Designed miniproteins, single chains, continued (3). Designs and how they scored, part 115

Each design is a single chain, and the fold is of that chain. pLDDT is the mean over its residues in the fold that is shown.

## One batch from the design tools (miniprotein)

Design m12000
Fold by ESMFold2-Fast:
Structure m12000 (fold): chain A 80 residues (1-80)
Amino acid sequence: SLEEMKAAVRELVQAWRDAGTSAANVEAAAAALRERFPSAAGAAAADTMLAVNEELKDEPAEVRADKMTEAAVAVIEEAF
């Protein structure tokens, strides 16, 4: 469901923060989202997380987490 996918984004971004905010850890979070939701919406949300983290790579982790979550959730809401 839309709510399950949005909840998963929030969970995975939090797990990424807890794991140390590396590029490898954000790739793992995106891969986990694709695995849980093997749909166009899930893939788009995962790709959005990676793109936002790369764009904001010089920003503090809290800003990156917030912006990744906002963008991925927006993509999910637009797809449903």
Scores: mean pLDDT 80

